# Ledger of designs, part 92: designed miniproteins, single chains, continued (3)

Each design is a single chain, and the fold is of that chain. pLDDT is the mean over its residues in the fold that is shown.

## One batch from the design tools (miniprotein)

Design m11190
Fold by ESMFold2-Fast:
Structure m11190 (fold): chain A 86 residues (1-86)
Amino acid sequence: MSPRLRAEAELGVHEIEVAVAKVVLEKRRDKLSVEELEEMKARLERAIRAVEEIARREPSLREEAERVIRAAEEVLEMLDEAIEEK
């Protein structure tokens, strides 16, 4: 694959990871432990760093990467609220 197509595929994997985290949090918020919420938070923080690195390697994907980062940041806010409620 071209470098851009590979970067798009990597970005897509992280976009799916963020979407799955959001669905799990929405569906199971009341049943998740603080430890599980902290683990989800750590995973999303790693995903944000990975997406930032993809954007550095493929500047043409910066806007797409920024959208994924914003989605991840929204889920992180939801996680912080859920942790605070425990």
Scores: mean pLDDT 85

Design m11191
Fold by ESMFold2-Fast:
Structure m11191 (fold): chain A 62 residues (1-62)
Amino acid sequence: SEERHEREQKFFQELAERLKKGETIKTIEDLEEYYEELKKVGADQSILDSVEEVIKKLKEKE
């Protein structure tokens, strides 16, 4: 839904802001844990795909 999409965008905007401040999500492992937790609670595939894309981009940067 549109509301879910907006929450997802806000989440990624907030994540980017925290990264700019040097307050990072600690590891790729933390994001992988978050992905597994989202799967357990039955998150929509669009949200899962978004998290997977972030993990991929971080792995490209090492």
Scores: mean pLDDT 65

Design m11192
Fold by ESMFold2-Fast:
Structure m11192 (fold): chain A 90 residues (1-90)
Amino acid sequence: DERLRELTRRYLARLVEILRELGAPEELIRAVEEAYRTLKEEALRRAEELFQEWAAPLVERVRTENDEEAKEILERLLAPQAEAYREVLA
């Protein structure tokens, strides 16, 4: 599906922008950029693994401390995915 591939690329490209603004590790940014360029399952899986490792402390801060800053960061990171899902489900 060309539309799904296009939406996935837009989502990942926006995620790269947000990760750069947040000062995420270069390894994570490169993995997401590779996933965005290739859309290969292996690249997408690698990007997801690194993202989960990096985001885990933020999720824990929200869960245990109700950390407003961590919550805002997570909401910003999830916004592009939510937008892509709305377009697919419409």
Scores: mean pLDDT 76

Design m11193
Fold by ESMFold2-Fast:
Structure m11193 (fold): chain A 111 residues (1-111)
Amino acid sequence: SNEEAYQRVVERLRKLGIELTEEQLKSMIGATISNELGTSTLTEEDYNKLYEEHPELLRFLAELSIATGGGLLFELKGDELILKISDEALELLGLSREEIEKAIAYLLSQK
């Protein structure tokens, strides 16, 4: 199930020592939004929308980004979240693309 995929990915992240506090998540969002070189995958508005509507999804994506050393890219197009993850990042995680996609689908269903 999508929920089982989500739990498996979360357990893997915790085994890697990755668990973000609310303060760490807010700090990471602020650093990502900072306009130092003009190439953000998400705008400040996109991050704020995700934090308001799907805070657990944003935390999950932030934890995956840390786990992959930045090998995860994500983009909002209207109401659609487009996820780009490299084969190298998947290998580092020991997870499949399908498991990550199912985990995201589970989190998006949690309104």
Scores: mean pLDDT 71

Design m11194
Fold by ESMFold2-Fast:
Structure m11194 (fold): chain A 88 residues (1-88)
Amino acid sequence: PLEEAEKYLKKAIESAKAGNYEEARQNVMKAIDYLEKVEDKEKAIELFEKARGEISRLANAETDLDRQIELAVMEIALAVAITNLKNK
């Protein structure tokens, strides 16, 4: 579960860097699906916070509004997942 979440987060970041936002979004959602199965909450939170930080940096560097919105949506999804894990 943790290894799967990390795998999909890495794929999401690489897809986002390449401008493949549909693939990036799908990989973010897959990573979040594995989050419910992760027993090591602290490592999961660290992993998702790092991914959120990377997406946030991409959004801040983006000059196209539509692309910036796509990145912001992924950042929000990761933030919600982290909050839900902390409250579980």
Scores: mean pLDDT 81

Design m11195
Fold by ESMFold2-Fast:
Structure m11195 (fold): chain A 95 residues (1-95)
Amino acid sequence: LSEEEQKIVEEVRKVYQEMMDEIASFLSGLLSPEQLEMYKQYLEMLVDLLTKEIEQSLERGIPKDQIVNSLKQRIGVYFPDYAEIFGKKLKEIFE
C-alpha cells in the first residue's frame, strides 16, 4: 500500500472502532456482563476483518467507489441503522 492508502486504512479502522463502540454501549443495557464481554470480542474480530478487507481491496486496485458500495452492503446486512452514516464517513475518508 502507498502512504496515502495506509492512512485511509488507519482512518477507516478508527470509524469501524467508533461504530463497534456505539454498538457495545447499546448492548451494555441489554446483555449481562459475561455476554457483553463475548460480544466485545466478536466486535473486535469484525473490526480486524473489515479493516483487512479494505487493505486487500486497495492492494487489488479496486476503485474507491466500489469499495465503499461493497462495505455499505455488508454493514447494511448486519447493522442497517449504521449503513448510511458509515457510508458517509467512508466517502469522506476516500475523497
Scores: mean pLDDT 75

Design m11196
Fold by ESMFold2-Fast:
Structure m11196 (fold): chain A 70 residues (1-70)
Amino acid sequence: DEEKRKELTEKALEKAVENLFKELPGEEAMESVEKMLKDLGYEAKEPLKSKEEMIKALEEFIEELKEKAK
């Protein structure tokens, strides 16, 4: 079921971001998140400068993925 896969992917992305910030120094975590989002096809219109901005961008990207899954 594609819908369940999307939901699991969204939760995995959120956990991956949290884990990156726990395991890596802030700068390396930010680079890893940006690379992950770019690999998934997300292009930020503005550079992400904080963890909070990255979380917001991730939430917006997740919503965009849900719309494309229709």
Scores: mean pLDDT 66

Design m11197
Fold by ESMFold2-Fast:
Structure m11197 (fold): chain A 90 residues (1-90)
Amino acid sequence: MEDIEKAYRLLKNALKETDPEKIKEMLQEALDYLRKAVERETFSEEDIRLLEESLKIAQEIYKKTKDWDIRLLAYQVIRALREALERARA
């Protein structure tokens, strides 16, 4: 699923980024892709794996950051990932 793969790549890049503005941009873009992915009725095993890895990365960003705006965006990403995983596993 291209939207899930794009979100995963953005989250991996955000974890390695040090510029707060770039991190926020990447997290917002990842959130937009995840919101599109949640509208799907079916998920592959690879989609589920990417969602699980993305959740771990988003949780790490949330724990690592001292920036409140990044923390808020990371929380929104975590919430979207949890909703996608719940639907994918149903």
Scores: mean pLDDT 84

Design m11198
Fold by ESMFold2-Fast:
Structure m11198 (fold): chain A 89 residues (1-89)
Amino acid sequence: SASQKAEELAQRGLELAYEAQQALNAGDYDKALELADEGLSLAMEALQIEEASKEAVLRAIGAAISAIGVRVQAGLALGKMSLGDAPPR
């Protein structure tokens, strides 16, 4: 069913976001970006399913936020992103 597909996509997206975070923590920035991009793609697909349960939607939102965070951190570490002057600590 569409509801089951949303749950499976959200769960896979969350799993990939977790793997992306582990790659980021290990200093494997290219792998972290690749896994985060895949996880974000699956989370966004889950969010487009209208029949998704509230639990699937919240899981997909969590996966998307985590994946975006990894993408930003890995992108900055690789010099592929710039936020201008670093904000004061």
Scores: mean pLDDT 82

Design m11199
Fold by ESMFold2-Fast:
Structure m11199 (fold): chain A 79 residues (1-79)
Amino acid sequence: RARLLALAVLLVMRGELSQREAAELVGVSQTTVSNILRAIQEKTIPKKASALFLGVLGEYAELKGLSVEELRRLLEELL
């Protein structure tokens, strides 16, 4: 469940999903998605949650065929 939420948030950040679509996909409120996006922007994400996002980002990069350069750019935006 947490991995699915992390993936949905990542898709919103990349413009592939709206906050509403991500919330519906995971079964959470749109406010929850908005709060997570804000925490990422403010760099207040706990280390355990950050590690989970890194794992999901790797799986997403593999699925989309992203280069190491593109993956690095996403990591810099999240951190």
Scores: mean pLDDT 68

Design m11200
Fold by ESMFold2-Fast:
Structure m11200 (fold): chain A 62 residues (1-62)
Amino acid sequence: SLPTVLLEELERFPDGTTVVRLRRIASDAESEDTEAVLNDPSLEKTVLERGPDETVLELKRR
């Protein structure tokens, strides 16, 4: 759980792959929270878009 980041599901595929948006709400720890999700070993993740306030990720369960 990332208490300072909003996670929104944008798309879901039949195999369980999900595209999500991570959005920061006025916090100094934005990049640290995004990197924590990217470094989670239980998820296979691909960065599709990275911006200052939002990052779009493709997530797949290993």
Scores: mean pLDDT 64

Design m11201
Fold by ESMFold2-Fast:
Structure m11201 (fold): chain A 80 residues (1-80)
Amino acid sequence: PPAPAPSPFEAEVQEEAARLRAEMEARGTPPAERAELTRAFSLRVLAERIRRGLLTPEEVEEALRALRESLGLTEADLLA
């Protein structure tokens, strides 16, 4: 059985992520700036999911933990 199609919101997120990646590559963005832009994008996506009521408080906690691990963010970075 095929994987379910992404929701409209997830499709928008995928398109924006691809656009951001292409823009960073086209501009020759330095690694530190790429990390900052990727972090900002991920936090904005998480905030949007929360605002739209797509996540429970428990899912928010888990998403923040996963984001911290994948992006090397500390708990202080997520709270600031």
Scores: mean pLDDT 70

Design m11202
Fold by ESMFold2-Fast:
Structure m11202 (fold): chain A 61 residues (1-61)
Amino acid sequence: SVEEITEEIKEKLAKVPKEELDEKRVELLQEYVNKNPDTPDSDQLRVLAELYEFVDELKKK
């Protein structure tokens, strides 16, 4: 599901250095889209929004 995939990406991002978070977020989302080419734009935007918030929280720490 989208929720399970989002959680998997979040776990990967939590292990990434702060300096690379923005780059790695884009990379992991692009990998997901490439593996699932039929992903609706609305679902992609929802995942991106959640990952953006997650990365922002990681940067605050």
Scores: mean pLDDT 76

Design m11203
Fold by ESMFold2-Fast:
Structure m11203 (fold): chain A 78 residues (1-78)
Amino acid sequence: DKAEEVRRRLLEEGVPEEVAEIAADAVALYEAGFSPESALAYARKRAEELVKQGRMTEEQARLAIEEAERALREVEEE
């Protein structure tokens, strides 16, 4: 499961749990048949939602989007 692998790797690197979850969810959407653009749009909306709820900083939201973009690029090339 590539989504779970991405989540575990990011957590091992010290990335916050919410950031790792967003990146993994984007990969899971791509594997479910959504486009990379749709998966990334979901990541952006989810990060913004968590910032509004006080569960994530704006800096962590940017990191979540960057990690989602990176993970989606890796999955596309395989």
Scores: mean pLDDT 83

Design m11204
Fold by ESMFold2-Fast:
Structure m11204 (fold): chain A 76 residues (1-76)
Amino acid sequence: MGLTPEQLAVAREVGMEILSIAVTEPMESVELIQQYIEYGKEVIEKVKRGEEDERLLPAAQKLIETSEKKLKEIEE
């Protein structure tokens, strides 16, 4: 089933933060993007341990995917 409207809003906020940083500070984004990838992985680990809600997994996965795409774009 889909996420609740509140969970969708949180997922959008997370995505928008990464996009805002990449647009505002493109030359300084590499280190920050790498930190966001680590953060997303940490959230996934906490969910696996039962410390976070499973419904946050899609948001954490999107954070990692978006960050990896931005990192690859900067590398190329």
Scores: mean pLDDT 62

Design m11205
Fold by ESMFold2-Fast:
Structure m11205 (fold): chain A 99 residues (1-99)
Amino acid sequence: MTAEEARELAEKYLEEAKKSIDAGNDVQAARDIEKAAFYAYQAVGSYVREGRLDEASELAREMAEKFEELANKGTGIAKKTAQSAAEDLRAVAEEVRAA
């Protein structure tokens, strides 16, 4: 899977998570957030493997911000899942930048 393909999948699952939150389905939103986070990690990892550390750090930061937005809109399990994804991606962005 290319970094671009993984980015597109992360964005698709972020949009599905928004729809699930808007529908009041926190459980489905949490599942969509987990999928979005998985593909965000795949995209960041692909950039790291290619030596594209600036793009990796930038993408991780951008994705963290998007998960923070979902956490602000979501409730219950969706909010917690989005908060965890945002914190993890913030840590990844800082770690990649330090490398």
Scores: mean pLDDT 87

Design m11206
Fold by ESMFold2-Fast:
Structure m11206 (fold): chain A 77 residues (1-77)
Amino acid sequence: TRATIDAVEAQIAALKANWDKLTPEEKRALLDSISEQITEADKRALEEKDRESLRRVMFLAGELVGLITKLVTEQRA
């Protein structure tokens, strides 16, 4: 769980840093991959009753929603 959360944090940071260099298709593929990893991390943190991991996963889920919203807004403009 922690290793997955750390990897997701790094992936979100890299996605934000390279946002304007990525195609819409690359952005969607990365967001889909991150979403799958967050879902699995959430399930594991719930099974482990790890409150700190659950808080980190909830924060990362919020970041993911923000990035999905940004992509959708850019494509509708």
Scores: mean pLDDT 83

Design m11207
Fold by ESMFold2-Fast:
Structure m11207 (fold): chain A 97 residues (1-97)
Amino acid sequence: MEEKFRLILEAGVLEIAAATGLVIAQRHYEKARKEGNEEAVKLYEEAIKLFQEAMDKAREAITAAENGDVETAQKLIEEARKLYEEGLKKLDEADSL
C-alpha cells in the first residue's frame, strides 16, 4: 500500500548516486584532460553522459510514481540502474588508464 513511497525513495537514492558519479567523473575528466590522456578523456565523457541519462530516468521514475503509474516507475528505475552501472564501468575503465 506504500509502494508509491518506496518507488519514490528508490528512484531518489538512484538520482543521488548518479549525481555523485557525475561529479566524480567530471573531476577525473578535468585531470585526464590536463594530463593529455585522450583515451581516459573519451571514457570519462561516456561515463558523464551515462550518469546524466541515469539521473533523467530516475527523475522520470519519481514523476511516474507520484502519478500512480507503478509499472512505468519500475521500468524507469531499472533503466536508470542499468545506465548508472554502465557509467560506473566506464569510470572504472577510465581510472585504470
Scores: mean pLDDT 89

Design m11208
Fold by ESMFold2-Fast:
Structure m11208 (fold): chain A 67 residues (1-67)
Amino acid sequence: SALEKLAEEIRRILEERLAEAKAVSPVAGQVGERELAEFEEILREDPLAALGHLSPEDQARILARVF
């Protein structure tokens, strides 16, 4: 379904952002891991609401891939 694809693409972008943060510093990596865990909760409850919490750039990228 579109919601399943949406959740998968959001997870993918968050994992890419986490990898980028870890490359910058260990502290940035720890913050990214915390943020990813919080987003996983939102994704399970409401994937559309989770999309709204992302940057406009990441929202546009996900919409292009899902829809």
Scores: mean pLDDT 75

Design m11209
Fold by ESMFold2-Fast:
Structure m11209 (fold): chain A 65 residues (1-65)
Amino acid sequence: MKETLTARGTVGRVMQAELGIRVGERVTIEIDEEKQTATLTASNGVRVTLSARAGKSILDALKAE
């Protein structure tokens, strides 16, 4: 699964502080269910690999903002 969202709201601020993904940046979240990993890629060049569970939590939280 692959989705692109804007880093906004409280979740966006946490992503800026913890992951270096700036508020207002477009973030592509790619979840690999077979490997149980999630890759977050921002256009500022930041790329972070997390667990699929963590990636899904971030995706759901960004959709709720």
Scores: mean pLDDT 79

Design m11210
Fold by ESMFold2-Fast:
Parts: sequence; C-alpha cells; structure tokens
Structure m11210 (fold): chain A 89 residues (1-89)
Amino acid sequence: MAAFEAGLAALEAGDLDAAIAHFAAALAADPADEIAAAALLAAEGLRNGDAVKTTGAMLRLVGLLLEDPEDELARRALEAIMKAVRASE
C-alpha cells in the first residue's frame, strides 16, 4: 500500500520512472493486486508513448469500478492516470 501511494504521488508529479519503480514494488509485494498491475501498465504506457497500454490500463480500472463503484483505490488510480494523460498532451 505505501509503495502504491508513493507511485501515485510520483505519477501526479510527472516522474514516470519513479512511478514505474513504486508500482512495480507494490505489484511484487502483492502479485494479485489488479490495481497496482493496471497502474504499472499505465505508467509504462505514458513513459514509452504507448497509448494502447495506457488505454488498456484505464479500461481495466473502469472494469474494476463497474464491479465495485465504492473502490476508492481504483478510483484514485484512474483519476491519477487521467490527470497524467492530460498533462502529457
């Protein structure tokens, strides 16, 4: 959780290398963490200019929110990714 929050902060600051490192650490601590996996995919997509990865990550988070609309962590991740996408335009 702490690594994931550090990843969100790095993503919002535009530090994509730090965001990737933190999300990778969160996923390594819990390989079943679908939110961390989606956030890592999005950060990698943004770092590499790969819109397919970034869009795929956002769609995964939307899918999680459709199953559980009260998932605050999935919502925060999606909002951070959308903000980073807007900043990169």
Scores: mean pLDDT 83

Design m11211
Fold by ESMFold2-Fast:
Structure m11211 (fold): chain A 78 residues (1-78)
Amino acid sequence: SKEEADRYYKLGDEYYQQGKLEEAIKYYTKAARIYRDLQDYGKAARVYQKLAEVLKEMGKDVSFLERPIMEAMLQDTE
């Protein structure tokens, strides 16, 4: 549900603020999946952008998120 996605997104933000990057990734990923299932592509794109920020801080490659972000943005304009 939207409420569940909003809770996971908030949990991701809280863990990110605490420096718990792996937990932040876990909850952002859960939120993004639910937002996509709800066709809330604007929020899905926002979560993917946050996920990219966390992965960059961990020194991880984020190129695999470029397409999901772009696709979500394209869907959100409809």
Scores: mean pLDDT 77

Design m11212
Fold by ESMFold2-Fast:
Structure m11212 (fold): chain A 66 residues (1-66)
Amino acid sequence: MSPEELFRKLLDAIDAGASPEELVELARQLAKATKDDIDLTLFAMLVAVSRHPHAEEILAAIEAER
């Protein structure tokens, strides 16, 4: 799966009310698939502004895969 496809899947999951565990897993997959950190930065900002209860866990998962 491409980074673009993973990012779209992640946005769809957020809209569908997916669990924090599913969002963290998708973010980790996106981090591994990304060739640069532009998508990771945009996703991190999106998570931060979403006020997700597990935003810190999602952001930490992204950072750990960089």
Scores: mean pLDDT 64

Design m11213
Fold by ESMFold2-Fast:
Structure m11213 (fold): chain A 100 residues (1-100)
Amino acid sequence: MEEELKKILDETEKKMEELIKKGESIEKVFEVALEGLKRLLELIRKNIKDEKERKKKAEEAVLQVLIMVQELFKKYNVKVPKEKWDELVREMKELAEEYV
């Protein structure tokens, strides 16, 4: 599972970075982030039977994806409006609650 989680994170980061380099919208980049998070949460749900451990791993996955998005936007000097960032955080937390 750890190798599969790392693969999803690496693929998600690469896809987001390619979109940023192409000048795609912030909305398109965060769609990729949300899709990557869904893949992580589905893998966690299928492989972790303990409910408390699933919730903990889901929260860790949300934080990991948010950190990746923030680091990429900082690297490429992309200005993210606070309201759009707050919306992304909200959507990611809602996904984590829905999937686990």
Scores: mean pLDDT 85

Design m11214
Fold by ESMFold2-Fast:
Structure m11214 (fold): chain A 81 residues (1-81)
Amino acid sequence: DAADYLEKLAKLFDEAAKKAKDPEVSAFAKKLSEMYREMAEALRAGDWERAEELARETERLMDANPELAKKAWELALEVQK
């Protein structure tokens, strides 16, 4: 389900943060991990409004930091293989 998928994303970004050599990329990946985890919790609680707000905040964060977002996603994909 959607919450399981978000939990998987949170785990991938947490692992990416641990493997990142650049501290800015590490911090960004950690923030994405936390946001995806909070979205999964909101969905499991039936709090659709909070899940939507967290999704919008995540999108705004990535749009404001496109280079960090790209590097964080590249590391997350590397962790997944």
Scores: mean pLDDT 86

Design m11215
Fold by ESMFold2-Fast:
Structure m11215 (fold): chain A 65 residues (1-65)
Amino acid sequence: GTLTREDMEVIRKGLLDAYGVEIPESLDKEEFLEWIEKETGVPRERILAAPDAEAAAKLILSRTK
């Protein structure tokens, strides 16, 4: 799968709202996925397998609740 800029924005807003954590806007797609893996423990493959960005955000959020 491919992440669009809009997909990354949806995930970023979800994480900010739930965790209070800002993801740097300067990250490219690979750096963004690596950041999420490092900080949340969610594997890149699971994020990319999500049907949309909102589902990906929900998956990431479920690891911290």
Scores: mean pLDDT 74

Design m11216
Fold by ESMFold2-Fast:
Structure m11216 (fold): chain A 95 residues (1-95)
Amino acid sequence: MEKLKKAIEYVKKASEAAKNGDLETARDYLEKALDYLNQAMKEASLEEQIDLAVIAIQVATLLVGLKNGRITPEEAAEGAEFIAKQVEELLKKLE
């Protein structure tokens, strides 16, 4: 669960960076969060992998939107905050 806790940390940092208009830093934090989510999936059960894959797709979608300039800083902050809450709820279920 340590990797999943790191993913939550980086998604929260991405939300804060986006709220401050620092989209480059927000992108870096989302990429780190995605890496930790991918690592968590390799150690997860098949059922847990499905839930983690859905979250990873959401992080990847947000990251692609930021790279292509298709989402606002406000949308990026809201998206990252929503993802962080989903990962926290999943972590509570897995512990």
Scores: mean pLDDT 82

Design m11217
Fold by ESMFold2-Fast:
Structure m11217 (fold): chain A 91 residues (1-91)
Amino acid sequence: KEVEEARKFIEEQMKKVEELLAASPEQPEGSAETKAALEALKNDINPENILALNDAVEKEGAMAKEDLLELAKAVAEAMLKKIEEAAKKKE
């Protein structure tokens, strides 16, 4: 159930992020650093790119709405993939 619980948690977080984005006003445009980090994560989903994007978002304090949604989807996909790989190894 570890995989099932983690998957449900990620799905709930993604749904909540999408609901907040739909109800939120226009977000400030994200920095070039944040956009570059997001693009790197989309090209190669790994822990280093996830941390780099998180650091960029924290430094800027804001992202464009589209960039935030892309980040949320990329992070959820990466987390689900890692959880599934860990589950397969234990089987």
Scores: mean pLDDT 59

Design m11218
Fold by ESMFold2-Fast:
Structure m11218 (fold): chain A 66 residues (1-66)
Amino acid sequence: DDIVAEARRLGISDFGITTIMNMPDDVARRMLDLWRNRDFDGMVAILQSTYGVSAADARRTIDAMM
């Protein structure tokens, strides 16, 4: 399935789509699942585990993707 089409359907910004497309495929699909469920804490956790960023930096990234 087209990850870009799914992200647009979920209302993710063009910046957010580009950010997700730069993720590993498994991480991108997990982010879309978490976004679909409005699980922002789960999105923070996956960004922290994947990229080693702080919770504050992860939240800023998620806000920028909206």
Scores: mean pLDDT 81

Design m11219
Fold by ESMFold2-Fast:
Structure m11219 (fold): chain A 129 residues (1-129)
Amino acid sequence: SAEAAGRRLAETLTGAGEESERLEVEFEAPTEELAELARRVIEAVKAAVPNATGRVAMGAPDESRLRIRLVAPPEVARRLAEKVAAATADFLRTALGGAEVTVELEYEYDEKTGLTVATVTVTARLLPE
């Protein structure tokens, strides 16, 4: 179910937040039902990870987009980003019933801090009716 997939995503994001210096989650939802589920996911993560931030906005009616940014040492950031990307893709495929899912991973290393900012963008487009 979408709610079960949402719980699995919340658990994955919580684990990523616990291993990172920062976790930011942005959801763009095509429906209010998905927006409500996204809010529950973010609230569960924020309850467990004090440094996590999150927001939900309404997006295009045929598209959902999640952007997740985390800050961690390079090896940790890559591992967490890949895990978060997989969980997010599974969540959107489940919640949107066979949507086409695209994943983009970006990494920026800061020599002053020794930390990497990993950005995970997962976009799901609804299949034509």
Scores: mean pLDDT 84

Design m11220
Fold by ESMFold2-Fast:
Structure m11220 (fold): chain A 69 residues (1-69)
Amino acid sequence: MSMPSAMVHFELDGEERSAPAALYEEDGVTMALVDPTISNVNKKIGGLEVRVTDTRTVNGITVAYGEPV
């Protein structure tokens, strides 16, 4: 039921970026997989994995913060 309403914030090439992502756990670490289907927003970042360091709920939306791996 319902698509994952998660956004991930990360830095790539010296710029802060934000993209829809699916959250998952790997070896006890929360990871975010950037949506690979959104080509217009996510040119080379689609399918990028981000190691999540913090998660918050903002206005009912899960927001993750982290760094690309």
Scores: mean pLDDT 70

Design m11221
Fold by ESMFold2-Fast:
Order: sequence, then C-alpha cells, then structure tokens
Structure m11221 (fold): chain A 105 residues (1-105)
Amino acid sequence: SHMKVEALLLIGSIVTHLAIARWMLRQGKITLDEVKDLVGTLLSTAEEASKKYPDSEYLQRTLSLLKDGRTQLNTATTASQAESILDSLIDQLNSILLEVQKEIQ
C-alpha cells in the first residue's frame, strides 16, 4: 500500500539522519544542542506525516519514539549520554522498519 511505502521511506530517512548525527557527535563535528535541534526537526516531520496518515500504526509508533527520545535527550548533558539515547532510539526505529518491510509485497 502507498501508506506503508511512505512510512518505510520516512522512517528510513529518520534513522539515516539519526545515525549520521550520532557519528558526527562522536567525531566532535556537531554539538549536543545541534543533535537536540535535529531530533526536534525530525519529530515535526513525523507529526506532519502522522496527520496525513492517521491510520498508520508505524508512523504513530515512530512519533511516540521520537517524542520519548527528545524528552530523554533534553536531560542529556554529555555526548556519551546522547549517544546512548540515540543508539536506543535507532534500534527501536529499525525494529519498526523491519516490520514495515515484511508487510510490503
């Protein structure tokens, strides 16, 4: 279905952005505040997609995970704390991606 393809593309894009941000944070190429701003931007993107596809369980779950991830990141004071939060968020989003991939035929 178009809804499942759109969910796959959006969630895949979010995971890619988070993985790159995590790598850049580890390299000292971006700040904690820049990572927090990025997650805020990705959350806004997921919110708009969830409004367009309100029946998408995958997009609603992605939105929930990004909200929780942003809340956790706002408590982070070190790059190491943020990396741990990003790792957990990426793993959970990848779990949703695998579920969507199995349903696309």
Scores: mean pLDDT 89

Design m11222
Fold by ESMFold2-Fast:
Structure m11222 (fold): chain A 56 residues (1-56)
Amino acid sequence: GYYDELGKKYNLPVGVVRMYDRLVKTFSDEEVQELIDLSIGGHKKLLEELLEERKK
């Protein structure tokens, strides 16, 4: 499914993907951007992709 594919793409556990999707849907774009700025590697890229998908 969508979360499993994102987990494979960014080399992250599906539980982390689900948690980040919930965070992006719960918090403001500005709050999510702050979390992105504090993140690195696959975590940062996943959060960026989820935020952009939310804006579409």
Scores: mean pLDDT 84

Design m11223
Fold by ESMFold2-Fast:
Structure m11223 (fold): chain A 75 residues (1-75)
Amino acid sequence: SLEELREEFRRVAREAIDAATEYLKKNPTPEAIEKARKVNELIRKGREALAAGDFDAVREHMEELRKLVEEIKKS
Protein backbone atom coordinates (compact mmCIF):
# COMPACT_ATOMS: atom_id res chain seq x y z
CA SER A 1 0.00 0.00 0.00
CA LEU A 2 0.98 3.67 -0.32
CA GLU A 3 1.18 4.01 3.48
CA GLU A 4 3.48 0.98 3.79
CA LEU A 5 5.67 2.31 0.95
CA ARG A 6 5.94 5.72 2.67
CA GLU A 7 6.93 4.11 5.98
CA GLU A 8 9.46 1.84 4.25
CA PHE A 9 10.95 4.84 2.40
CA ARG A 10 11.23 6.81 5.68
CA ARG A 11 13.05 3.89 7.35
CA VAL A 12 15.45 3.38 4.40
CA ALA A 13 16.13 7.14 4.14
CA ARG A 14 16.83 7.42 7.90
CA GLU A 15 19.22 4.44 7.80
CA ALA A 16 21.02 5.97 4.80
CA ILE A 17 21.37 9.40 6.49
CA ASP A 18 22.68 7.78 9.69
CA ALA A 19 25.16 5.59 7.78
CA ALA A 20 26.44 8.50 5.64
CA THR A 21 26.72 10.80 8.69
CA GLU A 22 28.74 8.26 10.70
CA TYR A 23 30.92 7.42 7.67
CA LEU A 24 31.67 11.12 7.05
CA LYS A 25 32.50 11.70 10.77
CA LYS A 26 35.04 8.84 10.67
CA ASN A 27 36.31 9.58 7.14
CA PRO A 28 36.33 13.37 6.45
CA THR A 29 37.47 12.84 2.83
CA PRO A 30 36.23 14.06 -0.59
CA GLU A 31 35.09 10.47 -1.30
CA ALA A 32 32.96 10.40 1.88
CA ILE A 33 31.47 13.83 1.02
CA GLU A 34 30.58 12.51 -2.45
CA LYS A 35 28.85 9.43 -0.95
CA ALA A 36 26.90 11.68 1.45
CA ARG A 37 25.84 13.89 -1.50
CA LYS A 38 24.66 10.80 -3.40
CA VAL A 39 22.57 9.72 -0.37
CA ASN A 40 20.96 13.20 -0.24
CA GLU A 41 20.28 13.14 -4.00
CA LEU A 42 18.59 9.70 -3.85
CA ILE A 43 16.45 10.80 -0.88
CA ARG A 44 15.43 13.96 -2.76
CA LYS A 45 14.51 11.92 -5.88
CA GLY A 46 12.57 9.42 -3.74
CA ARG A 47 10.59 12.22 -2.06
CA GLU A 48 9.79 13.77 -5.45
CA ALA A 49 8.68 10.38 -6.80
CA LEU A 50 6.50 9.83 -3.70
CA ALA A 51 4.89 13.29 -4.14
CA ALA A 52 4.26 12.50 -7.84
CA GLY A 53 2.75 9.07 -7.04
CA ASP A 54 5.49 7.34 -9.08
CA PHE A 55 5.76 4.27 -6.86
CA ASP A 56 8.04 2.35 -9.26
CA ALA A 57 10.53 5.24 -9.07
CA VAL A 58 10.24 5.25 -5.24
CA ARG A 59 11.13 1.54 -5.17
CA GLU A 60 14.02 2.09 -7.61
CA HIS A 61 15.49 4.91 -5.48
CA MET A 62 15.05 2.86 -2.27
CA GLU A 63 16.94 -0.01 -3.95
CA GLU A 64 19.80 2.37 -4.85
CA LEU A 65 19.82 3.76 -1.28
CA ARG A 66 20.03 0.23 0.17
CA LYS A 67 22.97 -0.62 -2.12
CA LEU A 68 24.76 2.61 -1.16
CA VAL A 69 24.21 1.89 2.56
CA GLU A 70 25.74 -1.58 2.08
CA GLU A 71 28.74 0.00 0.33
CA ILE A 72 29.20 2.57 3.14
CA LYS A 73 28.90 -0.08 5.89
CA LYS A 74 31.62 -2.18 4.21
CA SER A 75 33.96 0.84 4.06
Scores: mean pLDDT 86

Design m11224
Fold by ESMFold2-Fast:
Structure m11224 (fold): chain A 80 residues (1-80)
Amino acid sequence: SANLEAAKKEAEELVKAVKAGDEEKARKYAQRLGKLVSTLSAEEAREVGRYLKELMEKAGLSEEEKEKAQRLAAGGVASA
C-alpha cells in the first residue's frame, strides 16, 4: 500500500536522524512514522517494525541508538 511505502521512507529518515544525532529531526520523523503506522493493518505494521530493525543493523547503530530509535517509533505510534 502507499501508506506502507510512506511508513518505510519515514523509518529510513528516522534511522538516519538518530545516527546523525539530530534529535529534532528524529522526533519529527518518529511522529510522522507513528501517524502512518496507525493507518496500517497489523501485518503491515509488523513489516515496518522488521524493516526498522533491518535499517538499524545496516546503518551500524549502537545498542543505545537502536533503543532510542525503537522508543521514538513506539512513542510516535502511541501519540497517533
Scores: mean pLDDT 83

